# Ledger of designs, part 74: designed miniproteins, single chains, continued (2)

Each design is a single chain, and the fold is of that chain. pLDDT is the mean over its residues in the fold that is shown.

## One batch from the design tools (miniprotein)

Design m6718
Fold by ESMFold2-Fast:
Structure m6718 (fold): chain A 60 residues (1-60)
Amino acid sequence: SREEEMGELLKRAYDTILLLTETDIDKAYQANKLVVEAIKKDLEGDFDEARRLLEEAIRL
């Protein structure tokens, strides 16, 4: 489901932020901003953009 997919992407993005906090704090801040934007897009009903932003955060 959309909720399950969103939950899994959020979990992976938070795992990435935690790792970046120890290795590259500037990227950690960037990833956090992408996650906040993704949540906003999901609440606006734009799941495709929310998914794109979370995948971008995970790639940092």
Scores: mean pLDDT 87

Design m6719
Fold by ESMFold2-Fast:
Structure m6719 (fold): chain A 72 residues (1-72)
Amino acid sequence: MSAEEVLARAEAEVAAAEAALPELAKTLSPEDVEKAKRAVALAREALEEARREGLSAEEVARRVAEAVARAA
């Protein structure tokens, strides 16, 4: 899998999570909604950074995982 394929897949997953946030806000507590928003925002930032740096597939996956872990 190329870095471009990993980025496209991660982009789709982050976009899906972003789209799910309004529905989650109807059922989750405000605290849990803020945690979810932060996790999604950090994942988005990691994707933008990886795209600018032209990282390998393994590095892209690691950066996204680290960003999500920081939100937890």
Scores: mean pLDDT 73

Design m6721
Fold by ESMFold2-Fast:
Structure m6721 (fold): chain A 80 residues (1-80)
Amino acid sequence: MKEKILEIAEKRLTEKLKEAGLGHEIEYAVEIIRESMREAKDSMEAATLTYQKLVEEGKPELANIAVESIMEAALEVLKE
């Protein structure tokens, strides 16, 4: 389950960041999501950790897009 959520989250994140003009942040944001998914027990905790890490780095817009990508991916895999 985690691996599938991560794959979908990365795809959604990539598209959202391109549309927002933040394509240069894709690699960095993906690394933060991967790290958070590795540390977290579930997608909700992963979203929380991702948000905290990106906000601490002064990137709140990136944090919001990353969290949305994780949550949308989790809902898609879980179907609710």
Scores: mean pLDDT 82

Design m6722
Fold by ESMFold2-Fast:
Structure m6722 (fold): chain A 77 residues (1-77)
Amino acid sequence: EKSAEEILDELLEAVRAGAPLDTVISLLQKLREKLAPTDPELAALVDRVIDGARKYGMTRGQILAAVEALRLRYERR
């Protein structure tokens, strides 16, 4: 199984490479599931990014900034 750090790295790479929205959301969902048992507050922030991307039309730049912020918070946990 991939670690949360590995999923975050894959997610950042996918967003930077211009991967389809469905791919980005799939990686965000995997990240949420991985974080939920240990970091429920961070998992809730991932859910907000998923909602922003799916329902509110976040730009690629906004998604990238949000994922970078998630990575920084994960490193400081």
Scores: mean pLDDT 83

Design m6723
Fold by ESMFold2-Fast:
Structure m6723 (fold): chain A 60 residues (1-60)
Amino acid sequence: MLGLYEAVADYEGTSGSELTLKKGDLLEVLQVVSDRVVVAKNLATGEVGLVPKEYLRQVE
């Protein structure tokens, strides 16, 4: 795991590769794809997918 992050806002994934987030969800970042996008696991749902970094705040 690259770090523990929290979703700062609700986000509805619009492609099959994107995660849906609720504000306050904890995420494990697994891989950096670009400066703007990571692969993460949503610890509340167990889903893995792409997340825009702007929706994440590092907590650890």
Scores: mean pLDDT 79

Design m6724
Fold by ESMFold2-Fast:
Order: sequence, then structure tokens, then C-alpha cells
Structure m6724 (fold): chain A 73 residues (1-73)
Amino acid sequence: KGEAAALCGLGDVYQSQGKLDEALDSYQKALEIYQALGDKNGEAGALCGLGNVYQAQGKLDEALESYQKALEI
């Protein structure tokens, strides 16, 4: 639990620094942990984080997919 939350926080910081690849890695790791735990709220949050990073990269299709997956939770 604490690890996944810390990874989301790390993703937020990396995104604020413009380190979008590092932000993606952090959110992806958080997503995997939340999925393994069955933590649907954490999973949705990590997917929104991924969507925000993809949008910042101009990857609008990937951003849309991530947000849609979060919405289905």
C-alpha cells in the first residue's frame, strides 16, 4: 500500500519537473501494485496519473484510453 502511494507521489513530482518518462514508470509501477492488491480506488488514481502524463507528452489516444479505463472502475 505505502509503496504504491509513494510511487504515485513520485510520479507527480517527476511530472512537475518535466521528467515525463520517469513519471510514466512511477505511475505504471503504482498501477501494477494497486491491481495486484485489488485496490480499485488506487488503480483509478494511477490510471488518471498515466493519462495526465500521456496528455503532457501529446499522446492523446493513450491519455484517452487511460482515462476511460479509470472511468470503468
Scores: mean pLDDT 84

Design m6725
Fold by ESMFold2-Fast:
Structure m6725 (fold): chain A 64 residues (1-64)
Amino acid sequence: MPSFEELVQRFAELYRQALEQGNEEAIKVLKEGHEEFHDRLLAGDYEGAKRVLEETIRRGQELL
């Protein structure tokens, strides 16, 4: 499985693509997933944060 740093990089690349395309649905999904990811990190749930980020990337890729 990819590292935490690799997942963050993949997310950033997808978010950039969504913004460049003006894909409002992808932007929304990626933004909401990032907010949940942040909430999990603040709660100290690193495993949950990683799973949320992986699922967010998967859903974002399906919309692009």
Scores: mean pLDDT 83

Design m6726
Fold by ESMFold2-Fast:
Structure m6726 (fold): chain A 85 residues (1-85)
Amino acid sequence: SLPAGEVRETLTADGVATASVRLRDPVDGAEVSGRGVGDAEAAVGRGYGSESPTARELAARLGELAAGHAATLAGAARLASESHA
């Protein structure tokens, strides 16, 4: 199963919606965070882009989790931004 993660949405005063992702590495407990799926995947890649098969598998799982959560929040944020406009 995929590791646990936290995804948060922030709506700024100017109506700009953002999604942030925070994931925890189940192997060493390290915390990875970013704004949206791309940042989270890049952070995991920089920290775990090693020769270890375990590190590569963890990075793939974290990226998949971040993509799923970010996509859901991005949809909600888009609707909120349209309502503000």
Scores: mean pLDDT 47

Design m6727
Fold by ESMFold2-Fast:
Parts: C-alpha cells; structure tokens; sequence
Structure m6727 (fold): chain A 65 residues (1-65)
C-alpha cells in the first residue's frame, strides 16, 4: 500500500522531473540558467555543484506548487 501510494505521487511529479532536467541541460549548455519564482528572477550557475543542482530542483518544485 505505501509503495503504490508513493508511485502515484511520483506520477504526479513527472512534470517537475522533466522541467528539472530541462533546466539542468540549459545550465550545462549556457553555464547558467535563470528561473522565475513568485515574480523574482534567480540566476543559478553551473550544475556541476551540488548546491546549484538542489536550487534548480527546488525552483522547479516551487513553480509547480
């Protein structure tokens, strides 16, 4: 039961995963990516750093909330 519930939640978050991967690709291509959250623009640097990867993931999740 718990695993099936987690899978259903995972399906709902597929768009977030897709957008996160897209932003990572853009950051790799351009050395940085700009994300707009709550009307404010954030510049996230090279995704090779764990902090920048976390920021990209959180930015996408915030936009989907």
Amino acid sequence: AGQARADAIGDANIPVVRETNKLIEEAEKNGKVEVEIDGKTYTIGNPDTLDNLAKISEAVAAKRA
Scores: mean pLDDT 61

Design m6728
Fold by ESMFold2-Fast:
Structure m6728 (fold): chain A 98 residues (1-98)
Amino acid sequence: DKEKLRQEAFDYLVKGEKALQEGNYEEAIKYFEKAIDLARKANDRLLEAQAYVLLGEAYLKMGKYDEAIEAFKRAIELYPDNVRAQELLKKAEELKKK
């Protein structure tokens, strides 16, 4: 059952990334939130962290810096060695200062 949850979470990540590329940020957020829920049920911390990074990127593209910062912090809590999440957190904090 956990393998099925991981497959579903990964499918939602792919759909979310496509929505991001197309500029459909609200749809991307919904897909990434679904992926987070499924990754949590699968106890897959790495997959959950990846979903939070992508959720943060969607918020960042929308100019929702507070939501982006929260998402990147969650990703770092789940996977502290995530260099991408650390870089994006710094970028979101810098953009919020302007």
Scores: mean pLDDT 89

Design m6730
Fold by ESMFold2-Fast:
Structure m6730 (fold): chain A 70 residues (1-70)
Amino acid sequence: MLSKEELDREVNLALAEMYLALGDRLEKQGKIDEAIEWYEKALELYRQSGAPEDLIAEVEKRIEELKKKK
């Protein structure tokens, strides 16, 4: 059975995935500022959840690229 800490991590990972998907959807709609906001929220949750470094780096790179396109 998952501990509270493990359960909280799983919830944060699920939320991060949802926020990442929302950011992608907003980006496709041309809502770049909103997309960046949701990607940054997903990034924070990934960092808190101990997500793989490669995944964190990918999200950071996407945020940076979107900021450069403004």
Scores: mean pLDDT 80

Design m6731
Fold by ESMFold2-Fast:
Structure m6731 (fold): chain A 65 residues (1-65)
Amino acid sequence: DLRGATAEGMILMTGTVYGIKVRVTRRGDTLIVEYELVDEERNREFIELARRTAENMGLRLEVRE
């Protein structure tokens, strides 16, 4: 859920991971990961990485395409 006018919280990272365009934003206790669909294998690896990262940080994970 979007809170406020323009920001989804603090942007932690924007760039490319496994050739996938990605934006990682923290909103409170939630880690929001936005990514471009490229292929099933790279997308699966990326989602797995995102899940482990959120778990390590003690945050909830929200994944968006």
Scores: mean pLDDT 68

Design m6732
Fold by ESMFold2-Fast:
Parts: C-alpha cells; structure tokens; sequence
Structure m6732 (fold): chain A 81 residues (1-81)
C-alpha cells in the first residue's frame, strides 16, 4: 500500500539523518542541521511525488541519491570555510 511505502520512506529518512549526524559530528551544529534540512526537503518532495503517482519508490536508488545530496551539501559547506 502507499501508506506502507510512505512509512518505509520515513524510516529510511530517519536512518540517514542519524548517519549524517554521526559522520559530521565535527561540524558546527548549524552546519549539521543545514545538511539534515536539505535531506528532509528531498524526502518530503519524493513522498509527495509517490503519493501523486501511486508508484513505489526504489529505496536503493533513493538512498544513493540522498547520500550523494548529503555529501554534495557537506562539500559545499566545507568549501565556504
């Protein structure tokens, strides 16, 4: 069901946010929060699109895309220092 798919997306989002916090604990809390917000906004967009289309999301592809987005955001933060 779509409700089960959305629940799986929420679980993956929560897992990735915890990983981001652990990997970036050396960054200021404000920078960690910015990375988290970027990932949360991406997942919120994916959830809305999944609900509109009724299509299942490939969690492996989503995880990879979210990790690349988080890594790119982290690189952007480090480049501004």
Amino acid sequence: SMEEEIARLEELKKELIEEIKKRNKDLPESDQQFIIEVVENFFNWVKKEAEKSGKKVNLESLRKAAELLADGTTAQIKARR
Scores: mean pLDDT 83

Design m6733
Fold by ESMFold2-Fast:
Structure m6733 (fold): chain A 67 residues (1-67)
Amino acid sequence: MKEEIEKEITEALGRMYAALGDIFAKQGDLKLAAEYYRKAAELFREAGNEELAEEAEKKAEELEKKA
């Protein structure tokens, strides 16, 4: 139960960081956006959601190439 709740919270935090990354990307802060997507990927990986982690990591890499 505790472990399950922790994973849900961690995944929710990952989604929030990804949303912040999207906001900064739209503002033109590509460096900051990439940083937030990298944090999101880390959180998704901790939560066991490899699919979301890979997607966030790819977005961070794309933004870093544009910066």
Scores: mean pLDDT 82

Design m6734
Fold by ESMFold2-Fast:
Structure m6734 (fold): chain A 64 residues (1-64)
Amino acid sequence: SEKVQQLEQQILQKGRELEKLKEELKKAEEEGNEKEAEELQKQIDELQQQIQELQDQLNEAVYS
């Protein structure tokens, strides 16, 4: 259960980071900062991948 709690906490933390990055991306797009928007999109994509990996680990930990 400790592993499950750790994974849930990490998913929640990264989810909050993702929301913040999406807000920053919207602002960069509105300001016409193409390079900043591209860098933020890359960070969003990487963070979404990490969340998916943690979600897969959580699913395995619950069914182990």
Scores: mean pLDDT 87

Design m6735
Fold by ESMFold2-Fast:
Structure m6735 (fold): chain A 63 residues (1-63)
Amino acid sequence: MEEVRAAEAELLARAAAGEVDQEELAQGVLRIARLYMEAGLSDEEASRRAAELARRVGLHLRE
């Protein structure tokens, strides 16, 4: 989980800097979602956390 938290912090910092576009944010969130699953989270939990991270970084996800 510490590796995942570091990745989340890095993505949030890049988003706050305003130097990444929506495609880069989407790829970052997708990468972190895979890290959630590798850390032992279920598909539903990983998806929930990824959606929350996407919202926090300003990525517009529409279902």
Scores: mean pLDDT 75

Design m6736
Fold by ESMFold2-Fast:
Structure m6736 (fold): chain A 72 residues (1-72)
Amino acid sequence: SSENEAKRAEALQALADLARKLIAEGKSVEEVREEANKYADEFIEKNKFSEEEKELLYRQLNHILTHLESQA
């Protein structure tokens, strides 16, 4: 639904901001990915995402993290 799409976009923006902050603080790739995945897991649980919505969020998160890692 468009509501779930908006919630996913909101989560991905927060995750990208979190990742950028941790990278700026000198955190390792492993630490950034751990913290981002923890946030995503908590968001999924809180919003009761379906398995398909969960998979999509993780795929989009992985794309963002890979892109940010390549920019360093």
Scores: mean pLDDT 82

Design m6737
Fold by ESMFold2-Fast:
Structure m6737 (fold): chain A 66 residues (1-66)
Amino acid sequence: MEEALREAAKKLGVPDETIDKIVEAVREAQAKGLTEEQIRIVAANTMLELGVPAETVTKILIEAKK
């Protein structure tokens, strides 16, 4: 998941610093035993908080699921 999410975010022009923070949040959520859906919600909220547009967030999550 984290690698696919990193690749999708990079492909969609998200800065590396922002991607690192997203991956960190995902790893923390996984460590807490959250479900895949809950982890995606954490990733989406983290991206929105860091200023990633909602449309871009949706595209990243779709690409990372492939």
Scores: mean pLDDT 80

Design m6738
Fold by ESMFold2-Fast:
Structure m6738 (fold): chain A 60 residues (1-60)
Amino acid sequence: SEEIRRLLEEEVELSMKIISLAVKIRFSEDEEEKKRLEEELERLAEESQRLAREREELLA
């Protein structure tokens, strides 16, 4: 399915962004920057969960 393929590609892209962001958080020395990055990470994690659910619904 074209829709499933697109969702999988989006999930991969989000996973890569989440990993990159987690690395930046780990090595950040600025507490304010770290807080902003952690908020962005939370938003990306929520988006990732949404896409995973949408993919599972399409497979059902």
Scores: mean pLDDT 82

Design m6739
Fold by ESMFold2-Fast:
Structure m6739 (fold): chain A 76 residues (1-76)
Amino acid sequence: SNAQAEIDRLLHEAEQAAVAGNYEAMADSLERLADVYEKEGYKGQARLFYRVAADYYEKAGNTEKAEELRKKADEL
């Protein structure tokens, strides 16, 4: 399916970012993964991945983006 192909791609991108130690790229990929789950109606998975992405944005020093994603997760 289109959504499954996008999920697989984003998981691969997150893994590549993890191997590179790039917290910002990892957070971006996980945020986009959460967006896909939200669009597909999987609110629980979307909430989880928004929170994980927020943690990695915080590790990258992007506190504003971390706060935005935590708020978005809470609103789901």
Scores: mean pLDDT 90

Design m6740
Fold by ESMFold2-Fast:
Structure m6740 (fold): chain A 61 residues (1-61)
Amino acid sequence: MLSPAEVRALAIEIHRAIQDRVSDPERYNEIVAEAARLIAALQAGEISLAEARARFEALLA
């Protein structure tokens, strides 16, 4: 079971990475939507923290 602090830390990391690496508005909206789905899946216990991080990094590639 993940702590709320771990989920929050990942969400902050994700927001920072999007702001630093994504300048295209269309791509920004796509990545934000997918990041929200990943966070929801992580909170529901459907994926691991490591899997969520790996999938998010793939979105930024």
Scores: mean pLDDT 78

Design m6741
Fold by ESMFold2-Fast:
Structure m6741 (fold): chain A 97 residues (1-97)
Amino acid sequence: MAPLPAGTDEIDLLDGIVKVEKLPNGTIRVETERLVRDADGRLLKVKVSIEITPDRGRIRVEVTDVETGQLVASFEAEVDADTARKILEDIEKKLKE
């Protein structure tokens, strides 16, 4: 598992939900998009994709420069089954609120 940059630990992964899908195999996919500015004032689009199965979760983050359309950074993390179930429960709670 590749470590996330320190700044990403402060990102609410469920903020800016744009898409939630339940797949026939029981997988849940959530996509979020948000706009942030870096230290140089560049406008960046942060896209987070979360895919949760009963046995694991996968989180992918893509950071794109809004002006150029270029991918600035991308990283992925995998979580264990217990963590994946907790994330799933948190998503279901937000959808019911």
Scores: mean pLDDT 68

Design m6742
Fold by ESMFold2-Fast:
Formats: structure tokens, sequence, C-alpha cells
Structure m6742 (fold): chain A 76 residues (1-76)
């Protein structure tokens, strides 16, 4: 599913990406911000960057099955 499939504009996704990057800058241990960044990057079609964000989230929460599946999807 892409940003266009959800009715989300590219500008809206870039705003979400910037917001989560700001949250990560304030608290780099916020695994939820990394996971949300990964989701926004994935929706923007930026799969390699999404995979990197999911890997960061998994470093903070390694046993999260949802994050592992999200990473596998982004790497496919």
Amino acid sequence: VTAEDLGLSRGSLERQIARYEALIAEDPTNWEAWANLGDALYMAGRYEEAAEAYRRALELKPDDEQLRRALERAEA
C-alpha cells in the first residue's frame, strides 16, 4: 500500500517523517518514533530507509514481531 492508495499526499508524509525525526532527536530511545518513521518512509516508497528505521526500532525492542514483519516487508 502506497501513500496514494491511502489518500496521503507526499507533502503530508514528508511532514510526518520530519516530525518523527524530531522526536528521535529529542529521545533516540523512543522505539515507537523509529517504528512510525519506518511506516511513513514505507508509505512514501522509500523502502531502504524504512528498513533502516525498523532496524533501529528492533535494536531498542528486539522481540517485537510486528517490527520484524515490517522490516521483512520493507526488504522484500
Scores: mean pLDDT 77

Design m6743
Fold by ESMFold2-Fast:
Structure m6743 (fold): chain A 63 residues (1-63)
Amino acid sequence: SAREQAERLAEEAIRAAEAGDYATAARHLQEGKRVLEEAGEPEEAERLLRETEDRIVRIVNAQ
């Protein structure tokens, strides 16, 4: 499902950010957003993306 794909992409984005690969993290987040937008997914999935973005920003700022 689109939600499952977005959750996998969010997980990959976090792992990339933790590894210091911010370009890959951003790419995964953009793809996840696209998948959810195309599917018309509800607030729950959008909240997942926002939480993932916040976590990535905090990871980047902590380094």
Scores: mean pLDDT 78

Design m6744
Fold by ESMFold2-Fast:
Structure m6744 (fold): chain A 77 residues (1-77)
Amino acid sequence: LTPEDVRRAIDEVVRRLQAEGVSPETARKAGEALRMLFEEGLTVDEVAERLGISKDEVVELIERATPAFAEALERLR
C-alpha cells in the first residue's frame, strides 16, 4: 500500500462514520488517530498525547473506525 492509498482509506472512514451518524468532530479524530498509527507508526500512547485525549478514547476511536478502514483497504488490494 502507498501512503496515498492509506490516506484515501482514512478519508473514506471519516465520510462513512459521518454517514452513520457519528459527529464530524469524532469522525475527524478517528481519521487522525488512524493516520498517526498507520502513516507515522506511532503507538496508542503517542497518539493519545498528540491528540490530547486518553488512551481509552484512542481505543474507542479505533474500534469505531476499524471495520470501515479494513473494508477500504481490502478494496485497494
Scores: mean pLDDT 79

Design m6745
Fold by ESMFold2-Fast:
Structure m6745 (fold): chain A 60 residues (1-60)
Amino acid sequence: MTTLTLRFESKEEAERFAKILKELDPSLEVKVEGNVVTITSELSVEKLIGLVLRAIGDLL
């Protein structure tokens, strides 16, 4: 089990990121608290980081 926490500039950015991430992998447990996104997954750290980087790229 892997847990990753990311902080964004705004809640709107955090919500967009979370939406993109869930579209990439619906099995991810994604929690949004203001501008903070917490991701819990059974994926390896490497795979989770890859999804996060892809979601950030899609956000930009």
Scores: mean pLDDT 82

Design m6746
Fold by ESMFold2-Fast:
Structure m6746 (fold): chain A 65 residues (1-65)
Amino acid sequence: AREALEKAIREAVEMVKNGASLEDALRVIEQALADVLPSIKTAEELREAAELVARGKEEVRRLAE
């Protein structure tokens, strides 16, 4: 789960750096979260996933400015 989210965040950051829209980059992160949610078994894992997604979204928003 964590590795998949970290990969999606890196992909979204690269997309924005290469001229993709903020919306498209955020969708990549959101889709990765949706894909990993069924694999999350504990509240701790869910919180870690949510924190990674929040930080990733902040990074791509900053780059899209």
Scores: mean pLDDT 80

Design m6747
Fold by ESMFold2-Fast:
Structure m6747 (fold): chain A 58 residues (1-58)
Amino acid sequence: MLSERGKELAARAGEALRRGDAETALAYGQEMIREAENEDDRVVGLAAVHEARRLLAE
């Protein structure tokens, strides 16, 4: 399960992705990886980074 900080960053990354704001989503995803308290934080952060990079490639 995500840490409290991981949940905050995941919510911000998800909101940015939903709005098509790939740059912001990438930044929050990278921050999740950097601040990861557990494996779930890292996995979700990596997923956000991957999806943001896909949007930037469009």
Scores: mean pLDDT 84

Design m6748
Fold by ESMFold2-Fast:
Structure m6748 (fold): chain A 76 residues (1-76)
Amino acid sequence: SSAKKLGEELKQQLGDTLRQASVQLKAGVESGDLKKVTQEVLDKLTKLAEQAKKDPELYEIAKKAVESAKKALESL
């Protein structure tokens, strides 16, 4: 179904964003741009959460990732 395909695509995008975030955060520490990199990760996760709104399981995963990114940004 179209909903299943969308869910798989969003799950892949979420996974890719989280994996890339670890690399970007390390680069941000090295360059002094950690706050900027964390904000960019938060923005991407927020968009993915909005797209996942009709998939309760994926939405909960994305929402938790957004909350984690917000806490990280607030600690910088």
Scores: mean pLDDT 74

Design m6749
Fold by ESMFold2-Fast:
Structure m6749 (fold): chain A 72 residues (1-72)
Amino acid sequence: MVAERMSGAEFLANGKKYIGKRVNIRLPGEEKPLVSGEVTAVDEKGFSVKTEKGEVFIDADTAAQLEVDILD
């Protein structure tokens, strides 16, 4: 279940509290996630998500173009 939706920029500003949470990363206007996994790290440079295929880093500039769904 989606507990909260926010912009990637808003996620970065508050993101340390979401470490350990599951997220869906989406393009604006799309419901299908580009990336799904657990947040492992967040800082001013971007954030890391642990997926089934390994850990993915999303830089701050890329994150600002995306939407983030916090799960449960």
Scores: mean pLDDT 82

Design m6750
Fold by ESMFold2-Fast:
Structure m6750 (fold): chain A 111 residues (1-111)
Amino acid sequence: MAEEYLERAARLLVELRALQAAGRLTPEQRERLLEEIAELAAKAAAERLGTEVTERMIEAARETARLLLAGDGAGLEELYANADPQERAAIDAVLEARSLAEERLAAEARA
């Protein structure tokens, strides 16, 4: 289910941001979490499109997650402008997972 993949990706984004904020994010853990997020986002996009997951979708999702972690909005705009429709679906899936993660982080900050 696309929604289930996005919810799982959102949980990993929350973990990634928490570790980064705590200064506990190792390079190895960062790369592992970014890869897992990318695969989940690509699966969500592929399911919504009714297609198979492609290497290009995973790569677009991975680069999107990396640019978001770096706060590189200009890089993200350029990536989206040069993306094909399947790659854009993967980018949109990462952005949706980020929105879900931000909702979870806001709820945790109030607790």
Scores: mean pLDDT 84

Design m6751
Fold by ESMFold2-Fast:
Structure m6751 (fold): chain A 89 residues (1-89)
Amino acid sequence: SLPFPEGTVGQQISAELFEWFQRNGARTAEEAVISKSDLIKRMQEKYGASEAEVNKAIDELIEKGYVELLEGDKLQLSQSTMDDLLKPL
């Protein structure tokens, strides 16, 4: 799991990204891509988060090395994050 305090936008983003990638069966970082605008929209609709709060939390994920920003405002999970999410329990 991505380390964010409980009840924060960062925790909510981490949960949404995890559900998205599990649902789509992503195994590699290249398969674990989501539009930044789609993520912002989901966070606004599901949690009532502001665009500014979501962008701030995304920036923190990038700074921590969990997520990379690609061309066309695409977000990609880092390979290390994908490996951690796909570890056998």
Scores: mean pLDDT 71

Design m6752
Fold by ESMFold2-Fast:
Structure m6752 (fold): chain A 85 residues (1-85)
Amino acid sequence: SALEELEKIEKEAEEIYEEAKKALEKGDIEKAKEKLKKLEELLKKALEKLKELPEDIKLIAKGIGIILRIIGLIEELRLLIEKNE
């Protein structure tokens, strides 16, 4: 289902974010920037999947929550990269 695909994208985004944090801890700013681009690609994919959800308010609310979580990870990573430059 589109919701199950969104949940998979959320998990992938969290894994990429953790990889980016580990790269920054090692001083690998370029790798962290590559991970940021991957998160932006996942956000685009998640937004497309959100459009495929049934017109069910609970499913839509959960989908929006996933989108907001991914946006939060992107913004947190941007701030961490800027702080390490």
Scores: mean pLDDT 88

Design m6753
Fold by ESMFold2-Fast:
Structure m6753 (fold): chain A 100 residues (1-100)
Amino acid sequence: SEIEDYLARIRKDPNDAEAWNNLGNALFQEGKYEEAILAYQQAIALDPNYARAWYNLGEALFSLGKYEEALEYYEKAIKLDPNYEEAKKNLAKVKKALGK
């Protein structure tokens, strides 16, 4: 129902970056990481300064084992919000996974 509710919002207003990010979160919770990535990418295409969506994209890529891409997007989230402690913590984690 949550996915259906966000899809209905997006159908009415496809430029709702928050609805795309929230759709991504609902898909992520169901383990649908590739679908979540597409939704987060649409959110950042609509709002490139959406630090939370950049972070969420990094989380989904990390869950798929795509550590180099996850690193890039955590760095982008921190660049947009220098006080983003969750992104800094997960950046350190992904650097360790990459042997950096």
Scores: mean pLDDT 89

Design m6754
Fold by ESMFold2-Fast:
Structure m6754 (fold): chain A 100 residues (1-100)
Amino acid sequence: MTPEEVAERVRQAVDDFLETMAKEGADPEVIAEMRAEADRLVEQLRKAKTPDEIIEKANELVRAVIEGADRAGLTSPEVVRKAVAVQMEAIAAVEEFLLS
């Protein structure tokens, strides 16, 4: 598994999270800010050269998702579930990368 494949899997989970936030009435400006931050972190993850960098950037992306949900004031069970899904996908993708 490549860093680019790790980045793509995490990006898909983040896109699902942001779509859920938008459907639950999050401010479009907050969604745009979160998407820009996520895109920046995904690009950094894609360019990562070491396992430590991949772990670091994946953790930063998960933290950005959690902080973004809190900032938007949306803590419904569905939003929490999608945020957890981002964390679980990041862990799974990083594990598969480390085993490759």
Scores: mean pLDDT 82

